Designed miniproteins, single chains, continued (4). Designs and how they scored, part 115

Each design is a single chain, and the fold is of that chain. pLDDT is the mean over its residues in the fold that is shown.

## One batch from the design tools (miniprotein)

Design m15989
Fold by ESMFold2-Fast:
Structure m15989 (fold): chain A 83 residues (1-83)
Amino acid sequence: HMSPELKEALAQVEAEYARLRRLIAENPDDLDGLMEEYLRFQDAADKARELAEKEGNPEAVARIDALQTEATRLFLEVVERLR
């Protein structure tokens, strides 16, 4: 079972991921804003991962890994398009 802290951390990761996707859709040429949100997402994901690992929750770790992989892919695609 997930602790309340891990549930909150996962909700934060999902919120930052949604925010990153929204920025890509609405302001794809705002590289500074995209970078700030990508770093904020990564910080939230790292904190959630540490909690999930400490709690022995492999499903939460896998979900965070999937979101980090997808966020990195999307971010790199946008950066390459702006070059």
Scores: mean pLDDT 85

Design m15990
Fold by ESMFold2-Fast:
Structure m15990 (fold): chain A 65 residues (1-65)
Amino acid sequence: MEFTLSGHLAVELNEMFQELSAQGLPLSEVIEKLRQKLEEMLKEGKITEEDYRKAMEMLDFMERS
């Protein structure tokens, strides 16, 4: 838990979303891969638990849209 990365995390997720979408993956698959990325980042201590929770909430809204 080195620093708060809410804005930076949102940018990284958006960039990964665009990259995965460009590969022709359906939205559900893209969201699932973003969730996996978040879990990896949390496990490696690169993001805080709060950043992780907020990002997962954002992905949930995107998936339900």
Scores: mean pLDDT 74

Design m15991
Fold by ESMFold2-Fast:
Structure m15991 (fold): chain A 89 residues (1-89)
Amino acid sequence: SLADENSEKSLAWLKEQIRRIGKETGREPRAEEIIKALEEEAPEEEILSLLSKEELEALLKAHREEVAKKHKRYDELPKMEAVIEEYLA
């Protein structure tokens, strides 16, 4: 169930990024083609062949930004570090 939830969230995130990149690059029809391939569970090599180098780089950037956003849950880490330092003093 947790693996299924993670797969569903990953697929939803990927579709969102593909649509966003399509709008930003003016390639909405290609973005929808890629999303259709993902929804039809096409082989990974087929899906990757639909993406340009620039679109792949945009996806990598989006993935890095998402990882950074998850690490922004540690935006309170400096506050927690201060509390821990006071506790250890």
Scores: mean pLDDT 62

Design m15992
Fold by ESMFold2-Fast:
Structure m15992 (fold): chain A 66 residues (1-66)
Amino acid sequence: SASELAYLKGVAERAVKENTEAAYNALLALARTSPLEVLEEVIAWLESRGDHALAERLRAVAAEKS
């Protein structure tokens, strides 16, 4: 949903800004419980913004959910 997409994007932006293992772990935990289609939209959004390393980490979660 739009609200799930907005929330996951917010957590991703926070992880990039804080650049801490705790923030990245919180993002990955949320990504595992998120719908695959929402996660794929966040991955595409991160790629479009140049956050390639984080997009790759989330692709690993997407592969686990497939």
Scores: mean pLDDT 82

Design m15993
Fold by ESMFold2-Fast:
Structure m15993 (fold): chain A 68 residues (1-68)
Amino acid sequence: ELTEEEKAFVEHVYKVLKRLYDYLLSQGVSEEEAKEIVRRNTLLILTQVYGLEPEKAEEIAEEIVKKI
């Protein structure tokens, strides 16, 4: 599925998004809502900041959300 380079990238992005997830939970956001917010923000970061194609961004976002 993911290459070793893509797996390393997923770990890097996961660390950032996990902090967002923990922050949202600390603010009283539900686990379900927090995961959806993380998924949406992951897609935006991957497409807008890292310039990934939408299909690849969705694949990576799914892997990150699974790790949370």
Scores: mean pLDDT 80

Design m15994
Fold by ESMFold2-Fast:
Structure m15994 (fold): chain A 65 residues (1-65)
Amino acid sequence: DELLELARKLGVTKAQVELMLEAKENGVEEATKKHLQVDEASPAQIEGFKAMVEEVEKKVKEYEE
């Protein structure tokens, strides 16, 4: 499982890596909706998941560089 291996190397959960990849493909709002299993996400929920995505992206950059 490529995502589980990446998550292990970054020190995050597989769900956080999946959230980051979904956000890159479909945007943070759609990633938030999928993760929470809701039809609409509040601005506060979107901001929270955006911060989580940014943390995972920072860890990816630190691991690669």
Scores: mean pLDDT 77

Design m15995
Fold by ESMFold2-Fast:
Order: structure tokens, then sequence, then C-alpha cells
Structure m15995 (fold): chain A 71 residues (1-71)
């Protein structure tokens, strides 16, 4: 199968909510897949992020990916 690097982290979003960010980088093609979810502590579940939360999390994830694709 394809060689894939996976990273997962939690970051505090612009509204103070916890965002769960998963990054998959295909090491052969350079294709990046970013998945963002909001952790709702009251509901104890993962929810879809707002556009603002997604944009913030994607910026953080792209900085991490850039360190892996620096060639």
Amino acid sequence: GPRVHRSSFIVTGPDGRELVVNVELNLDSGEVQITVSVYDREARRLLEPSPEQREFAERVALEEVRKLVAE
C-alpha cells in the first residue's frame, strides 16, 4: 500500500474549544489529507467544525506538514 505519515494532535481553537486534528501525508505523492473535529465536552462526542475552526486547524496542520516535506 502507499507510504503514509500520520499525525494527530489537539489544539485550542479561536473560540476556546478543543479541536482534534488528524493529518495523513502520502510520502510518495505529497498528497495531504486533513481531518478536523470539535470535541464537545458536554456531549462527549466529536462534532463538525465551523469554517473558522477548520481554517485555524488547517493552518496549524500545514505548518506541521511543511516540516515533513522540506526538500
Scores: mean pLDDT 78

Design m15996
Fold by ESMFold2-Fast:
Structure m15996 (fold): chain A 66 residues (1-66)
Amino acid sequence: GLVDILKKIAKELSKKYGINEDEVLKLLQLEYLKKGFNPVDIAKTLSKKYGINEDEVTKIIEKELK
C-alpha cells in the first residue's frame, strides 16, 4: 500500500544521505496530504531541508514508485 511505498522511499533516502528515516517518512506523509504524491514537489521539499541534490532525490522516489 501507499504507507509501505513511503516507508521504502524514506529508508532508501536515509541510507544514501545519512538522514533520519522517521523524519523523512513524516515529511513524505505531510507532503502527500498537502499536494498528493508528486515526486518532483517532494524532492524539492527534501532537497531544500537537507541540502541534498533534487534530481537524485527525484530519481530515487520514481524508482521506488515502479
Scores: mean pLDDT 81

Design m15997
Fold by ESMFold2-Fast:
Structure m15997 (fold): chain A 98 residues (1-98)
Amino acid sequence: MVRERLEAEVDAFIAATPPGPPPSDEELAELLARHTPLAQAAAERARAAGLAAEAVEALALGVDAAELAYLEGLGRLTEADRARAEAVRARLAALAAA
């Protein structure tokens, strides 16, 4: 359930995103290093509080933030994608602060 939900959220993001070249392994590792520590911290806090759904949300948002940052670097974000990137960053910050 938790794993399947995370995969479904990532798949939904990919389906909604304008097509672009996949990031290199090095670019992906760099983007994940910037975004996933905050997501992992938020997920750990949520798990400690017994909030499994918020832990899954935090991890999915971390992946979304990394992919949106890659697309921004390529100049391929739509207006909706920019709004989503801002919402993702704000939500991750809120989850990490709770």
Scores: mean pLDDT 67

Design m15998
Fold by ESMFold2-Fast:
Structure m15998 (fold): chain A 91 residues (1-91)
Amino acid sequence: SSAAKRLAEQKRIAREIGRIIAIIGVVEDLLLIKKKNPKDKKKIEEAKKKAKEELIRLGVSEERAEELIELTLTDPEKAAKMITELVREAI
């Protein structure tokens, strides 16, 4: 059935969009923790570990998760570009 095939594809795309939104949420939470606690190295390190675990759970490789976390903290514009590349790879 063409309708069943179309529905399955729409559900797949919706799941990928949800996954990308969740990745953006992880990056935003990490950035906000750094902005609120710029001198609290322990809190930042704990937030980095949590972000890495969440990104891996969302299907980001360990290497890419670490890169995205570093870019979020040092160069948020490059982090945004990396998220855009992850979107292109997923769709």
Scores: mean pLDDT 85

Design m15999
Fold by ESMFold2-Fast:
Structure m15999 (fold): chain A 92 residues (1-92)
Amino acid sequence: MKKKREEAMESARIVSETVRKNKDTNEKDVNKTIREALESFGKEMDKELEEKFKEMAEALRTMREVAKEVVDEINEEARKALVEGMESVLKR
């Protein structure tokens, strides 16, 4: 995947540059080159996108768990502070 993905990424950059420079000069050739590069890039990107979505799903689950723990921890500390405050007032 590595060298082929690198080549596909390089092709995408070249295509973007070519489109910019050749916008109105040779539209047919540009469109053909873009289509070929996108098809090649698309096949390699499909695998990368699957891996990326898996990583994002894992990150979201981890973030959710951490947020849950942090909220619970903050609530517990806040409750303890309130209890201590009330005891201080009631101490006389």
Scores: mean pLDDT 60

Design m16000
Fold by ESMFold2-Fast:
Structure m16000 (fold): chain A 81 residues (1-81)
Amino acid sequence: MDEIIDEVLASLSPEELALVSRFVRGFLANKPEALSTEEYEAQVEALQRLNEILEKKAKERNLSQEERRELRRRLAERLAA
């Protein structure tokens, strides 16, 4: 599992990692972040790319629904740290 998370994180640019990390921290804190239109669009694009990478890795590894939930949980913890 950690190997998949490391692969996913390595696939994102530092800028994309910063954007998705901000989203995850705000979501976990239950505090929506006030963003400009440009910041919002950049964050949405980064999240879409993250989801595409996650789905690709999950499909390649034939992960169960439970394993996909665990992957997302651990990824969120790594991004929130």
Scores: mean pLDDT 76

